Designed miniproteins, single chains, continued (5). Designs and how they scored, part 62

Each design is a single chain, and the fold is of that chain. pLDDT is the mean over its residues in the fold that is shown.

## One batch from the design tools (miniprotein)

Design m18139
Fold by ESMFold2-Fast:
Structure m18139 (fold): chain A 65 residues (1-65)
Amino acid sequence: MKIIVIEKEMTEEEIQEFVRKHLPELKARGEYLIIIPTKFASEEEKQEYLESVERFLKKIEEDIK
């Protein structure tokens, strides 16, 4: 399994549409795609979001066995 993380300057709606479009190919390859919006009000907000993504990735890695 491979996890791909991409930072994009997109809205939540744009991210949802992008993921939906690429999800079938990713599932076929056994890969996961996580998109992080780069539009943050501050560095602190960005760090909180990245910590949330890290927790999500750890949960996925623990569930794979």
Scores: mean pLDDT 63

Design m18140
Fold by ESMFold2-Fast:
Structure m18140 (fold): chain A 66 residues (1-66)
Amino acid sequence: ASFSISGEDGQWVAHVPVGTETVELRAANRAEAQALGEAFVREHQEEIEAANAEVAKQLSQLPLLG
């Protein structure tokens, strides 16, 4: 899953989309925000995929087959 980073001067945030929601991970610098976003996606990949699959079921398709 892709994520985005925003922020400046001591307040950096990684935005990770999970289904219909966005998880915000706060960090002191951009590199830490990048690392937190990557770690979250890696550790929660199954949860992210499950949330996205639940959304896809309402659209009558599976993420891996659409």
Scores: mean pLDDT 73

Design m18141
Fold by ESMFold2-Fast:
Structure m18141 (fold): chain A 79 residues (1-79)
Amino acid sequence: SLEEIRKKALQEAVDKLKGKLSPEVYEIAREAAEKGDLEGFAKRLLEKGYSPEEVQKILDEILKEASPVYQKLLDEANK
């Protein structure tokens, strides 16, 4: 399903960023990726005192890594 592909792409993107994210941000991102809930991820970081600019930068990095993974998984699912 598209939802499963999206969640897998987000999980792989977060794993690629493990060395760039703090341990706290990584754990929150991993949980959010498993649920496919980037909006919930953003809200949790804001609640922890991250700025909107920091949250947007992290989201942009995750989506940049997730986009090529998502495309590859879609191509594989059609085979």
Scores: mean pLDDT 83

Design m18142
Fold by ESMFold2-Fast:
Structure m18142 (fold): chain A 91 residues (1-91)
Amino acid sequence: MITEIAARDAIEAARETAKLAEEQGHSDVANLARETAELVEKAYKAGKITPEQAMEIAREANAALQALKNGDFETAKEHLERAVEIAKEAL
């Protein structure tokens, strides 16, 4: 249950980040956010993601969302690159 909630939070944060990035015309940031959501979903379905990994990915995705809201797309990209790295380590 904790892992399911954490994974869901991570996927939701990544999807919200992707939507905002797409609306702002930052397709590279949107693509990284979509990749994050897909990797978390794959890792969760494979039973390989820990609650700690999912929570860290959610934290990174939410930081990216905040950066986009502030117009800082480079910082948003860095946070999403970290989220992708953590998700790949889970697989």
Scores: mean pLDDT 87

Design m18143
Fold by ESMFold2-Fast:
Structure m18143 (fold): chain A 73 residues (1-73)
Amino acid sequence: MVAWTDDQRQAVVDVMRQDFQMPDDQVDQVMAMMDAGASMMDVARWVAAMRPDISPDQFVAMVARKMVERKKK
């Protein structure tokens, strides 16, 4: 069981809303996936399925960068 931290959850939501401008329905689905114990790669693959212009690796990299930015601000 993968436990998501609040910082990880917020970074995923921030990337989806702020960087990729994804609709709230898709953000809510990803939040439900995180609550169900989905991994970061499971979330990244789902996002790539909804947004073919975004690779799973790109999404993971953006979430990691957003987490660093949240700790440095």
Scores: mean pLDDT 79

Design m18144
Fold by ESMFold2-Fast:
Structure m18144 (fold): chain A 87 residues (1-87)
Amino acid sequence: LIKQGKLDEAKAVLEAKIKENPNDPLYYVRLGMVYAKQKKYEKAAEYFLKAAELRPNNGVLWVEAGYMYIQAGKKLEGFELIMKGVE
């Protein structure tokens, strides 16, 4: 069970990992998941999108970014990213 304080701690650790490994999509994915758990969907979308840009052939990352943009109220942007991820 993840509490708010644990999410903030995870965020700080993942931001440090990204500084050490800026081209590793895994840390961007994990940070996006942390923001999504905090319901900060636009921030989550930004991190999933960064991960997708680092691994453009991984359709799941495009879909996750798109889903987060939809949750943030950017439905057209989100739909376009989801469509990109399914092909």
Scores: mean pLDDT 82

Design m18145
Fold by ESMFold2-Fast:
Structure m18145 (fold): chain A 55 residues (1-55)
Amino acid sequence: SSDAQEAIKELQTLEPPFDKKKMIELLKKLGIPVGDNEHYNEFMFQLAVLEAKKL
């Protein structure tokens, strides 16, 4: 829970362009599965950023 909360705060302050390594780390902290499809991972990260900024 604390790791997810910390990841949410990072998502709220990050601005594009995003580092791919950082995207993967934040997705993992949020418990979101990371796959081999880079477009899918980027899409999920973009949704996470939008959702975090609504908070």
Scores: mean pLDDT 79

Design m18146
Fold by ESMFold2-Fast:
Structure m18146 (fold): chain A 56 residues (1-56)
Amino acid sequence: MTPGERLYQRVVELVRKGGSLQEVVDLVKEYAKENNVEIPDPVAAAKVIVTHIRER
């Protein structure tokens, strides 16, 4: 599984368990640190991912 797929899976599991948006933001920030990637707006990224999961 790629790091991106792993992040998405963790977010899906968190959202299904009723996790908060802040917990998703924290996952996005940790993903950026672990993979040495700059995410300019982790809150916006978290909102996009959560919206896609909830639309299913």
Scores: mean pLDDT 76

Design m18147
Fold by ESMFold2-Fast:
Structure m18147 (fold): chain A 81 residues (1-81)
Amino acid sequence: MREQVIAEEERALAALPQELQDFKTAIENDNIPESLKPFYERDVKKYGSKEKAKKALIDFYEKWFAALEEVLRWVLEQLRA
């Protein structure tokens, strides 16, 4: 039901800051997700630096998570109407 969907989306939204922090910590500790390894390896070659490649991944995902948060907040407002 709608109330259950709202509760699930609220939990997803509340989890985003921790998920982003976990992602940043994993990247900083060289635990690159398998799905992102090809992009990471490409950027290491492109920038000539593992640190710059990690920063590029983190910067991209910070922007992605910010956009996702805005979308989830908008969806929740629509569901509560």
Scores: mean pLDDT 78

Design m18148
Fold by ESMFold2-Fast:
Structure m18148 (fold): chain A 95 residues (1-95)
Amino acid sequence: TERLLELLSEIARLAGGMYDAADRNDWEGLRRLLSELLGLVEEFKRYMSPEEVEQVNSAVRELQRAVDERDVPGFRDSLDRLLSLIADHVRRRVE
């Protein structure tokens, strides 16, 4: 699906910006990018099964916690997990 690939591209770009913001200790910039990412993730969830949505919601909660606590390892782990879940969904639907 063209829209699904567009969402994946936008999510990947925002994730890159979030990693960069974390590396700079720019937690305000990271929170802004997180808000944008969560909006795209909400749209992406419309293409997912209920089980996939629960996995994504779990990763999102961990990501929000890590950002609020300025937990860089937790941020990296939770964002990596979220991106893996999204990539796995796309691979199963567009290949």
Scores: mean pLDDT 84

Design m18149
Fold by ESMFold2-Fast:
Structure m18149 (fold): chain A 70 residues (1-70)
Amino acid sequence: MLEELKKAAEEAKKLGKLVVEIRTNSDGSVTITIYAINEKGEVKKLYEATFSSKDEAEKALKELGPIFEK
């Protein structure tokens, strides 16, 4: 999951703007979704990963930080 999430984030940056959505589900799990937005404002969903806890999702987001800063 984490490695595929990183790959999706890198691909999103190549396609346009990287957008990350974080959703807390009713069961306490956290879904992180990677989107790319092109110059026309068209949104493409590249990957979706669900983590069992907020702590696991936060660790994944920290690992993605270097990709956002490039």
Scores: mean pLDDT 78

Design m18150
Fold by ESMFold2-Fast:
Structure m18150 (fold): chain A 91 residues (1-91)
Amino acid sequence: MNKEKAKLLRELLEKDGVEKEVIERMAEAVENEDLEKLAEILKELAEKLGLTLPIGEDASEEEKKEFFLKQAKDILEELRKKVEAKKKEEE
């Protein structure tokens, strides 16, 4: 399951033109179910892209960490559902 989630993530990010180094780091975090590492990568990408977060500009470091941990959990759950759906379509 985790290897299939990581493979699907690589395919999705490659289609969006994400850098190979970022794809490999995210895929490794997904394969290892490393929520903390995945959250760290998501935070780094959001800061690098200048994305405005829905938690506000004055959010504490703890609030930012909780936000990205939730995003990491949501990503893993969405990948799980997509892998399950793909298995049903290939039968």
Scores: mean pLDDT 74

Design m18151
Fold by ESMFold2-Fast:
Parts: C-alpha cells; sequence; structure tokens
Structure m18151 (fold): chain A 74 residues (1-74)
C-alpha cells in the first residue's frame, strides 16, 4: 500500500540520518531529518490526500533519498 511505502521510506531515511550523524555530516543529517518530518506529515494526512498526491509525494521523497545516499558516498 502507499502507506507501507511511506513507512518504509521513513525507516530508510531515519537510518540515513543516523549514518550522516555518525560521519559528522550535519548538513546531510538535517536534510534526512526534514524528509522524515515531511513523511510524518503525509502519514498524518493520508485520509485528506488523493492517491495521486500521495504518489507524487513518494516520487519526490525517493528522489531526495537518492541524493542523500550519493552525498554519504562522497
Amino acid sequence: SLKDELEKLKEELEELKKKAEEQGNETTARQAERMVEDIEYVLKNLDKLSDEEIKAAIDFIKTVKERIERQLEA
């Protein structure tokens, strides 16, 4: 379900935040934290959002997650 995808992305971003903190990468850690907060907002408002809006949010989150992963490889 879309909810399960969001919850999985949240868990993955929380792990990326932890990795960024362990590496001393404060900027990337803050980016991951903001994405977790955005996911929490979407999860709290699932009943108020269309499937199309939720899918668009998931696509944005996936794009940002990929960027964060690349920053942690540098």
Scores: mean pLDDT 85

Design m18152
Fold by ESMFold2-Fast:
Structure m18152 (fold): chain A 69 residues (1-69)
Amino acid sequence: KKEEILEKYRKEVTEAAAAGDAQRINEILNKLREELKKLGMTDAEIDKAINEVVLSAVPAMRARARADA
């Protein structure tokens, strides 16, 4: 169940990053935090998961910024 949620949100964040939509990325990350809290994860586990999802999207964000520069 936790793996399914993390996989879904990783995909959504990567798609938003590729589109260059920073506001949507923030909205997705906020929803992910709430879903993980409902599953009973600790704040430390949630922060680690969110950080990993954000880091996975950084290459897409950098590639788009480089192309637009």
Scores: mean pLDDT 75

Design m18153
Fold by ESMFold2-Fast:
Structure m18153 (fold): chain A 94 residues (1-94)
Amino acid sequence: GSQEEIDAGVAAFRALAKDPGITVTRDGNTYTVLAAMNDEALEALEAAAKVLETVDAVEVERHGNLLTITVKDTDAGKNYLLPQLDAIVDEHGT
């Protein structure tokens, strides 16, 4: 279900945020992920984030080594996904 897909996406995001080659920045409901030295991890997160688009939780855009994830104003996005991503950024990002 959508919660299982969101949980998988959160796990991928949490693993990526711990990578020293990855920078995660939050501005409101938008997360920007920059992969200076780990394109493979960014590709894995992009794949997970695209699954989250199918359950209407996020909108995803990629430009080279930059991935932008915008959390949608939906129950899956705002009420389930956003608090979990916020906690990850508070622990590991800026």
Scores: mean pLDDT 74

Design m18154
Fold by ESMFold2-Fast:
Structure m18154 (fold): chain A 61 residues (1-61)
Amino acid sequence: MEFLETLSPEIQEAARRLREAGASDEEVLLAVKMLVGIEKAFGPEVAMEVAETLVELLKLR
């Protein structure tokens, strides 16, 4: 998908950390779609705070 090639470095790093925290490929894809939407609507700072929250919640599983 062409839009995946244009993801910001921050979203790419978030996807990597989600995978390391134990997220499935489906969970990572859904999280990336959500984070891209948040970044577009609220900016990269809010998107990264959401990404860090998701990583922390996954680590607590």
Scores: mean pLDDT 75

Design m18155
Fold by ESMFold2-Fast:
Structure m18155 (fold): chain A 104 residues (1-104)
Amino acid sequence: SSIDSELDQLQSLSDKLVKAMQDKNYDGALKTIDDIINLLKSMTSLSKSIRDQQIANYQDLRAQLQAAQAAGNDAAAQRTLILVEADIGVIEIHLFIKRKEARS
């Protein structure tokens, strides 16, 4: 199943995002969000509706992080990255449901 590969890729991107957040590496965090968006575009395991919704969410969070970085607002940047991590969890839940349905 492509789902296990997609979950492994999400975990790798989550780990990169956590490190970028700890290092206050907002350029690295923006690149990681771009990588998540590109991964979502390739996720055939998700319905088009769920993919489109998640892509829109990540594009909005990317814009928020970029605005926080431009303002030098670390607190806003960190808060945005917490929301990015939470949305990775939402994608993982959708993939877990699809994996269970495929095995039932």
Scores: mean pLDDT 87

Design m18156
Fold by ESMFold2-Fast:
Structure m18156 (fold): chain A 108 residues (1-108)
Amino acid sequence: LDRARLKQLDVPTYIAASLSYSHAKSLIAQSKELLEAGKPEEAANLLLSDLSTPAFLESLAREHNLPEFAELAAEYYTSLGNALHAIGQYDEAASAYSKALTIYKGLL
């Protein structure tokens, strides 16, 4: 279903969108593994190293009506919030969770 919508993008944008989606999923998965391993600082640093990825997913979701990209961006910010909360950065965690909540509210 979503592949049909992605085909409406030009080829460079389609490739960038697909790569960014896969990259975000990989970073979220790695962050969860680091948290489970008791390495929340490494998890937070990993997600903070590439905030351009969830920002790009948010822009694609808005410009091309791709709600799955917005959902993934929200999951990225939620995972960041979890990592920041685990290291005691509560204000920063709250900011990340608020970004995720704003994205989810936009989908309703």
Scores: mean pLDDT 83

Design m18157
Fold by ESMFold2-Fast:
Structure m18157 (fold): chain A 94 residues (1-94)
Amino acid sequence: SREALIKKNREEAEKANAALEQGKSVEITRILHIKGKTFVELKMRIEGDKAEVLSVTIYAESEEEAEEAEKKIKKLFEEEGVKLLEEIKKVLLK
């Protein structure tokens, strides 16, 4: 559900903040709602002032929607200076 998604993102953000305050590295899962039924799951490592994206999975109902989400995510990473370590995975929901 949307509420479960929001709760999970909040819990992961709190985990990241706690680790950053202690000068520790932390791995978090962040879920982004793009539009409709298109979602992106990011697994990230945060260490100090640096963030790395370990994996990206796009969930979409069509290949065209998945490609649009991929373009948006790549643009976001370029704007935020985030390094992507793995290829983007696409999962079609039907």
Scores: mean pLDDT 76

Design m18158
Fold by ESMFold2-Fast:
Structure m18158 (fold): chain A 71 residues (1-71)
Amino acid sequence: SMVERLHEAKERALALLRERYPELPEKVREHLAFLAALVVEEGLPLEEAESELPPEYQPIFRDLVAALRAA
């Protein structure tokens, strides 16, 4: 289902963030992972998702989305 695919994408994103950015607070990692899952699985425009994030997290978010799309 859509909910199952979204959850799976979020968990994959979260695992990548824990590996690559262990210094980020877990709450921030969860927020980034959820938005990335929406971009990859639900077609949320990348630019629209980025606009919800502080500037300091936008490069991390772009790299995360690219990594999810490459897998």
Scores: mean pLDDT 84

Design m18159
Fold by ESMFold2-Fast:
Formats: sequence, C-alpha cells, structure tokens
Structure m18159 (fold): chain A 80 residues (1-80)
Amino acid sequence: MLEELAEEVVRAAMMFDKDGDGKVSAEELGIGISLVTGVPIERAIEAAKKAVQKFDTDGDGKVSREELLEAAKYALELLK
C-alpha cells in the first residue's frame, strides 16, 4: 500500500521536473504527494522538504530519480 502510493507520487512529481536532469525538488515532490494523497499542499511540502534533506546527496536541494521512491516513502511516513 505505502509502496504503491509512493510509486504514484514519483510519477506525479516527475511530471513537474523542470530541471530536465531527472531530479525532483522538495516543492515538486510535495505537489505530487498532495495530488496523489489529498493531503493539504502545505503539509505535503513540509514532509517533502524533510525527505529531500535526508536523500539529497548532491547538495542541490533535489533528489535523484534513484532516490525519489525512498524519499516519497519517507515523506508519506511523516504524514501518518
């Protein structure tokens, strides 16, 4: 269940990838979470910021495609 929701969040967030490098910002991840789960966008973005901080290995304020699923899972866990 959580993993399936995280996969839907990843697809939604990738639609807003404006950088074109296959990375997703906290705002884009938060929007994806809000669209998929119906959580208020303010709460979704707060959870996404915490997830991005944890998985941001490049220091660019974004998560890579490889890290995106785990970041989405982490953000969804924070919203329980």
Scores: mean pLDDT 74

Design m18160
Fold by ESMFold2-Fast:
Structure m18160 (fold): chain A 79 residues (1-79)
Amino acid sequence: SAAEEEAEEIEAKTERDAAAARERLLREHPERAAEIQAAFDEFEALLEEAKKIEDPEEKKKALLEAVGALEARLREILE
């Protein structure tokens, strides 16, 4: 279904964007590497839980919440 395809696309994009962001932030802020890595480790745990959700709408919500939590944590680390 369109909803399932959309959720799968969001999941894949979320994984790619997070991986790219982690690599970039670790290069740009090596002095905060431990805190950045911890934030992304927490995000990966949330992402794995979201990936287990079969309902497309609940999966999309969980993915958005995971991204929001990561962004908030990175903001606190980087100010």
Scores: mean pLDDT 88

Design m18161
Fold by ESMFold2-Fast:
Structure m18161 (fold): chain A 99 residues (1-99)
Amino acid sequence: NPEEEAAEKAREYLRKAAEAIRNGAEKEKIQELLEKAKKYAEKVSGKERGDLLYSALTLEVLAGLITPEEALARLEKAGVLTPEERELLRATARNPVNT
């Protein structure tokens, strides 16, 4: 199943990117892994595509590659957020909590 294989590859690259972030790898390496993850996610449809893109953008924020505001804009453009998730993320981006 080509779509299932693409989803598995996207998850593999997301795991590698998360590991690279934990190990303090250079931003260029993290970006390369996340670009591969997003490329495979593009071959997946439905909710799983949304989940994979959400994970990739979250890791890009954690790596300092994009801002939370930019990640939210990309997720909204991709149509993967519910109205409730959009409002929650907008509130969080405007009022970060020290916890």
Scores: mean pLDDT 77

Design m18162
Fold by ESMFold2-Fast:
Structure m18162 (fold): chain A 101 residues (1-101)
Amino acid sequence: LDLSGLTLPERIEKMKKLPNEEKAVYAVLEAYVRAHTLVGTSDLEELEELVKRYVIELSKELGVPFEEIKKQMKKIEELMSAEPKEVREAVLKGIEEAVKE
């Protein structure tokens, strides 16, 4: 799926058409991109809180159940493997907190 060059609403519309497994992964990656764009990595606690918030919002908007995000956690962790350890841990914690309920 090529989301490059698309506006935020165009990316969301394309993600809505994906299978649930892919929606879960892309929803989390979009949440991370939004959080990182706003706060960078200078405040990992704020990054964690924003990732949590955006995962909840995107899960609702895309109709992805939290259970599907939980199933994709290993895939998400693998995709984040190139990120610094502290950043990866903050993002993964934000996702984990989002899907508790």
Scores: mean pLDDT 79

Design m18163
Fold by ESMFold2-Fast:
Structure m18163 (fold): chain A 82 residues (1-82)
Amino acid sequence: MKKVLVVLGRAGAKEGLKLLPEVDRVIGAGRAGEKVARKARELGIEAEVFPGGGDALKEAQRLAKQGYHVLLLVNGTRVELS
């Protein structure tokens, strides 16, 4: 099953970085999302940064409907999206 990591907010970049080996794609918004997405791109993982958390969550919902398992991090706290 393909996995997408969604990282939102200003905190929790360290928690997001730990999950990079387990995911196929990254979606970020905010400072922590930008840091994790940058590292993902360095590692060859597809990553996209959105201007706001709402836009990032809409893309995450679209990927979930396509069969992706969504791992959501909000300020370093893991939240189940579904």
Scores: mean pLDDT 83

Design m18164
Fold by ESMFold2-Fast:
Parts: sequence; structure tokens; C-alpha cells
Structure m18164 (fold): chain A 99 residues (1-99)
Amino acid sequence: AKEKAEELIREAKELIKEAKKTKDPEEAIKLAERALDIAVEALKLLEGAPIEDILRGIGLVLSAIGLVEDARLNPEKAPEYAVKAAELALEAAELALRS
């Protein structure tokens, strides 16, 4: 659904802005978790897409999971990981819109 992909793109862009302003580790971890949720929702929109797009979507979700785990293990770096996770969520949402 194109409309849902466009909504996820808007949510991911706002999340990137929030992540760039966040210095608190606990808030950053929450933002990274929200980014993972967006990436997972984008992957679900790839049902029936070409296998290459599905595999790319899976890779983006796995990378986002890793960033959430890294943020939890290294709270001092959590703001950096949150920004990266939000950027991956945007890439996943854009992939869903394109597919």
C-alpha cells in the first residue's frame, strides 16, 4: 500500500530529527526501537515484491536489530546508534514505496 509506505517515510524522517537532538541514552534506545518497528512494518509491505527487494528489506531489519542491541550494550553510544537505525528505517520505507 503506497499510502502506508508514504506514512512510514514521514515517521522515519521525524525520527531522524528526534534522534539527532537526543543525548539521553534511555530516550535514544527508545528511538532505535521505534526505528526497528518502522523497518519491520516496511518489510511487511514488501509482500509480493521481487525477491531482491525482500532480501534487502530483511537485511535492513537485521541491521536495525543489531543497532538496537548495540545501543542497549553501549548506552554512551546509543544516540549515534539511534540516528543510524532511523536512517535504516527511512531506507526500508523508501524501498517499500518503490516496490
Scores: mean pLDDT 89

Design m18165
Fold by ESMFold2-Fast:
Structure m18165 (fold): chain A 94 residues (1-94)
Amino acid sequence: LTPLQIAQGLADSTLDLVESGRLSVLDAALVLAMMTFDGSLIKEAADAVKNNDIDKALEILKHSLRLLAMKAGLSQDEAERLAEETVERLRRIS
């Protein structure tokens, strides 16, 4: 698996789970934040869930997916593009 295939797989799985109704956008943001192991990002995601703040959850999801894509080996530019495209698609199905 290439870094792009790993990162795209994570993005596609997130989209599928939200589109199928298995996860809300709020829950997806929290799960991805947890996968970063970034305590401040996890706290912000938990606060977004508590407040039903969908816009904040989408921003946290974008940031978390970008970080995870970079950890998988994508460049910053590719990770930013993947995260932005994924969040735009999530806005359309929310």
Scores: mean pLDDT 87

Design m18166
Fold by ESMFold2-Fast:
Structure m18166 (fold): chain A 75 residues (1-75)
Amino acid sequence: MAERERRIERLREEFLATVEAMVESIEKIYKKKHKGTLTEEEEKELEEERERILKIAEEKADELARWLLEQMEAA
């Protein structure tokens, strides 16, 4: 495995971990704004939005990793 491939894989993992931490922070702020009391509907909507954001982040991370690898192959 090439050093560049390992670096890209690490950056992808770090990116996804950062997005997950950011989503958690946003959720915490949202819950504080609602005095920690969310309806079942609001909790479900928040969970669905979290899943959607994480799916998009994963897809974009894969796209960026592929693009970055291609750029590194092109001298």
Scores: mean pLDDT 75

Design m18167
Fold by ESMFold2-Fast:
Structure m18167 (fold): chain A 104 residues (1-104)
Amino acid sequence: SAQEKLLVEQLLTDARQLLDIANELNDKKLAEVVNKMIDLAEKMLKEGVTREMVEELEELLEEATKLIREILKKIEDPVTAARLTVVLSGAQFMVERLRRLLEE
């Protein structure tokens, strides 16, 4: 649907910003998880959104959230901390909206 496409495109934008921050921090584990999210979102744009893809995306997002929480405990730069928090919240919102569209 047009709504699914828009949400996935917004998620891709947020995931690419998370990847940029992960690379700035030299956090290879976060970069790996976020790259998997990007690959899955690109697959969703090409093949359409399925329940299995949203479930996989939710698992990857939970892993990214756990990694970001650990980073936030150690990070001294308040600007990078704010960027991580805002972008993660955006990605979480897009995934929640995709889940809700599947339940409608």
Scores: mean pLDDT 90

Design m18168
Fold by ESMFold2-Fast:
Structure m18168 (fold): chain A 57 residues (1-57)
Amino acid sequence: MKMPSVDDLLTLFAGQKSISIEKLQEITGLSKEQTNKLIQLLVDNGYRLENGEIFFE
């Protein structure tokens, strides 16, 4: 499956302050490895990762 962009994720999770890594993987259908790469991309773009959750606020 094609890896989503940061903008795609912000659109998909519009109105949500945070999402768990588990929920992110379930919704995107990505492998664990691809999910980890996506998390690194989000953190690199200034989003916070804490206690297994990504914060968009």
Scores: mean pLDDT 76

Design m18169
Fold by ESMFold2-Fast:
Structure m18169 (fold): chain A 88 residues (1-88)
Amino acid sequence: MEKEKLLEEIKKKAEEYAEKTYKYFTEVLKVPPEKAEEVAEKAREEAIKKAEELIKEGKKGEEVKEEAEKILEEIPQKFIEELNEKAA
């Protein structure tokens, strides 16, 4: 029950970050919607997967949330870095 609530909170945060990533990519970076959606969904899936792994390892909710947020930030950032590298 407690672990299920934690996972639901992380899923909600991942959705919010995916929406923010999609908006930033399409509105600011002018990335095609299809690619922006792909990156946002990948970040969401990887964050949820990491959260599930940490929960299985018995990690506390605070650690699980921090690691999930880190992934939600790192995946979009890597894509931006790759775009800049190819443009240079």
Scores: mean pLDDT 81

Design m18170
Fold by ESMFold2-Fast:
Formats: structure tokens, C-alpha cells, sequence
Structure m18170 (fold): chain A 91 residues (1-91)
């Protein structure tokens, strides 16, 4: 593994985990997402997808994007839900 490859893998994992923590905490505590939180999570999942080097990572991002879409819709954030669903479909 080169330093560039390691940095790319770490960037993907870091962005994915940041989005995952937000979604897990929000779901477990039954709190709605703010628009800013949903937009940040979408951005983090997009960054994770851009840096993903494996199909397993892309599948994990796709699943998390679908969970984000559901949570955003439950939070009344229809535009963010549609963006998250589109991200999942394009991966």
C-alpha cells in the first residue's frame, strides 16, 4: 500500500464513520435531524464514495445513504431525503 492509497482509504473510512455516527445516534435517541446535519451527512457520504477503493465500501455507503434518506424523510427533510436516495441509486 502506498501513502496515497492509505490516505484515500482513511479519507473514505473517516467520512463514512462521521455520517454513520450521526445516523446511529439520531435513530437510537429518536431525535429528528436538522437540515444542516442531513446536508453534512450527505456531503460526508459523497466524499466517502469518491475515496472508496472497494465494492464492499461502496455497498456500505449505499446502505447508509438509504438509511439517511429514511431518517431525513422522517425528520421532514424531503429535499435531503431525495438527494440521499439519488446518491444510493448512483453508486
Amino acid sequence: MSKEELEKELAAASSYLAAAVLIVVAKKRNIPLSKEEAERAIKQLKEAAENATSEDMLEAIKELARELAELARESGLEEQAEEAEKLAEEL
Scores: mean pLDDT 84

Design m18171
Fold by ESMFold2-Fast:
Structure m18171 (fold): chain A 115 residues (1-115)
Amino acid sequence: MSEKEKKEEYRKELLITIGRILRVIGIKIDMEQIGEKEAVKIVDKGIAESLKYVKKADELAETDIDKAIEYLKKATQIADDTIMEVYELLLGKKAKSVEEASTAISRYLNEKIFK
């Protein structure tokens, strides 16, 4: 794989990771607003763990891009697992995907905030 192709893969994974972490941060803000203390603890842990891997990826981006990409994928997995855990806590069932979990959490929040 060319150096240019590796940099493009890193950029793509970084955008995915940032998007997932921002989604978890949004969930934290909403859970704090509605007083879901246990959900806030789950998202706080998920954010802290994801950011540790983002920092490791950033430190290696110029010296070991393949390992940096692996750390970004790990950060994304932690963020996704966090969203799935919040979904299971709030709705009492397991989601089949992060997209299902995210959509259902958004509906739950909309009903709580606008009721």
Scores: mean pLDDT 85

Design m18172
Fold by ESMFold2-Fast:
Structure m18172 (fold): chain A 80 residues (1-80)
Amino acid sequence: KEKDLQGAIRSLERAIEAVRAGDLETALRHLEIARQLAEKAGASPEVLRSIERAEQAVRAGDAEAALRHLERALEGLRAQ
């Protein structure tokens, strides 16, 4: 619901800041929280896929790809 949606948005914003700071472990924690809250909020499969792609990019150490997928997921959640 609305609180879960707002929580997911906030967690994605924190993940973006963590990636920009080079703290990939913190980024992964925020991504996992964002995924759980986005699922609870009824986020589209497209948004959930963007979160998964961001997680894969962070694990691969690809900060540029991670930021692109994080921004896409954030835009999708804000459009709900």
Scores: mean pLDDT 86

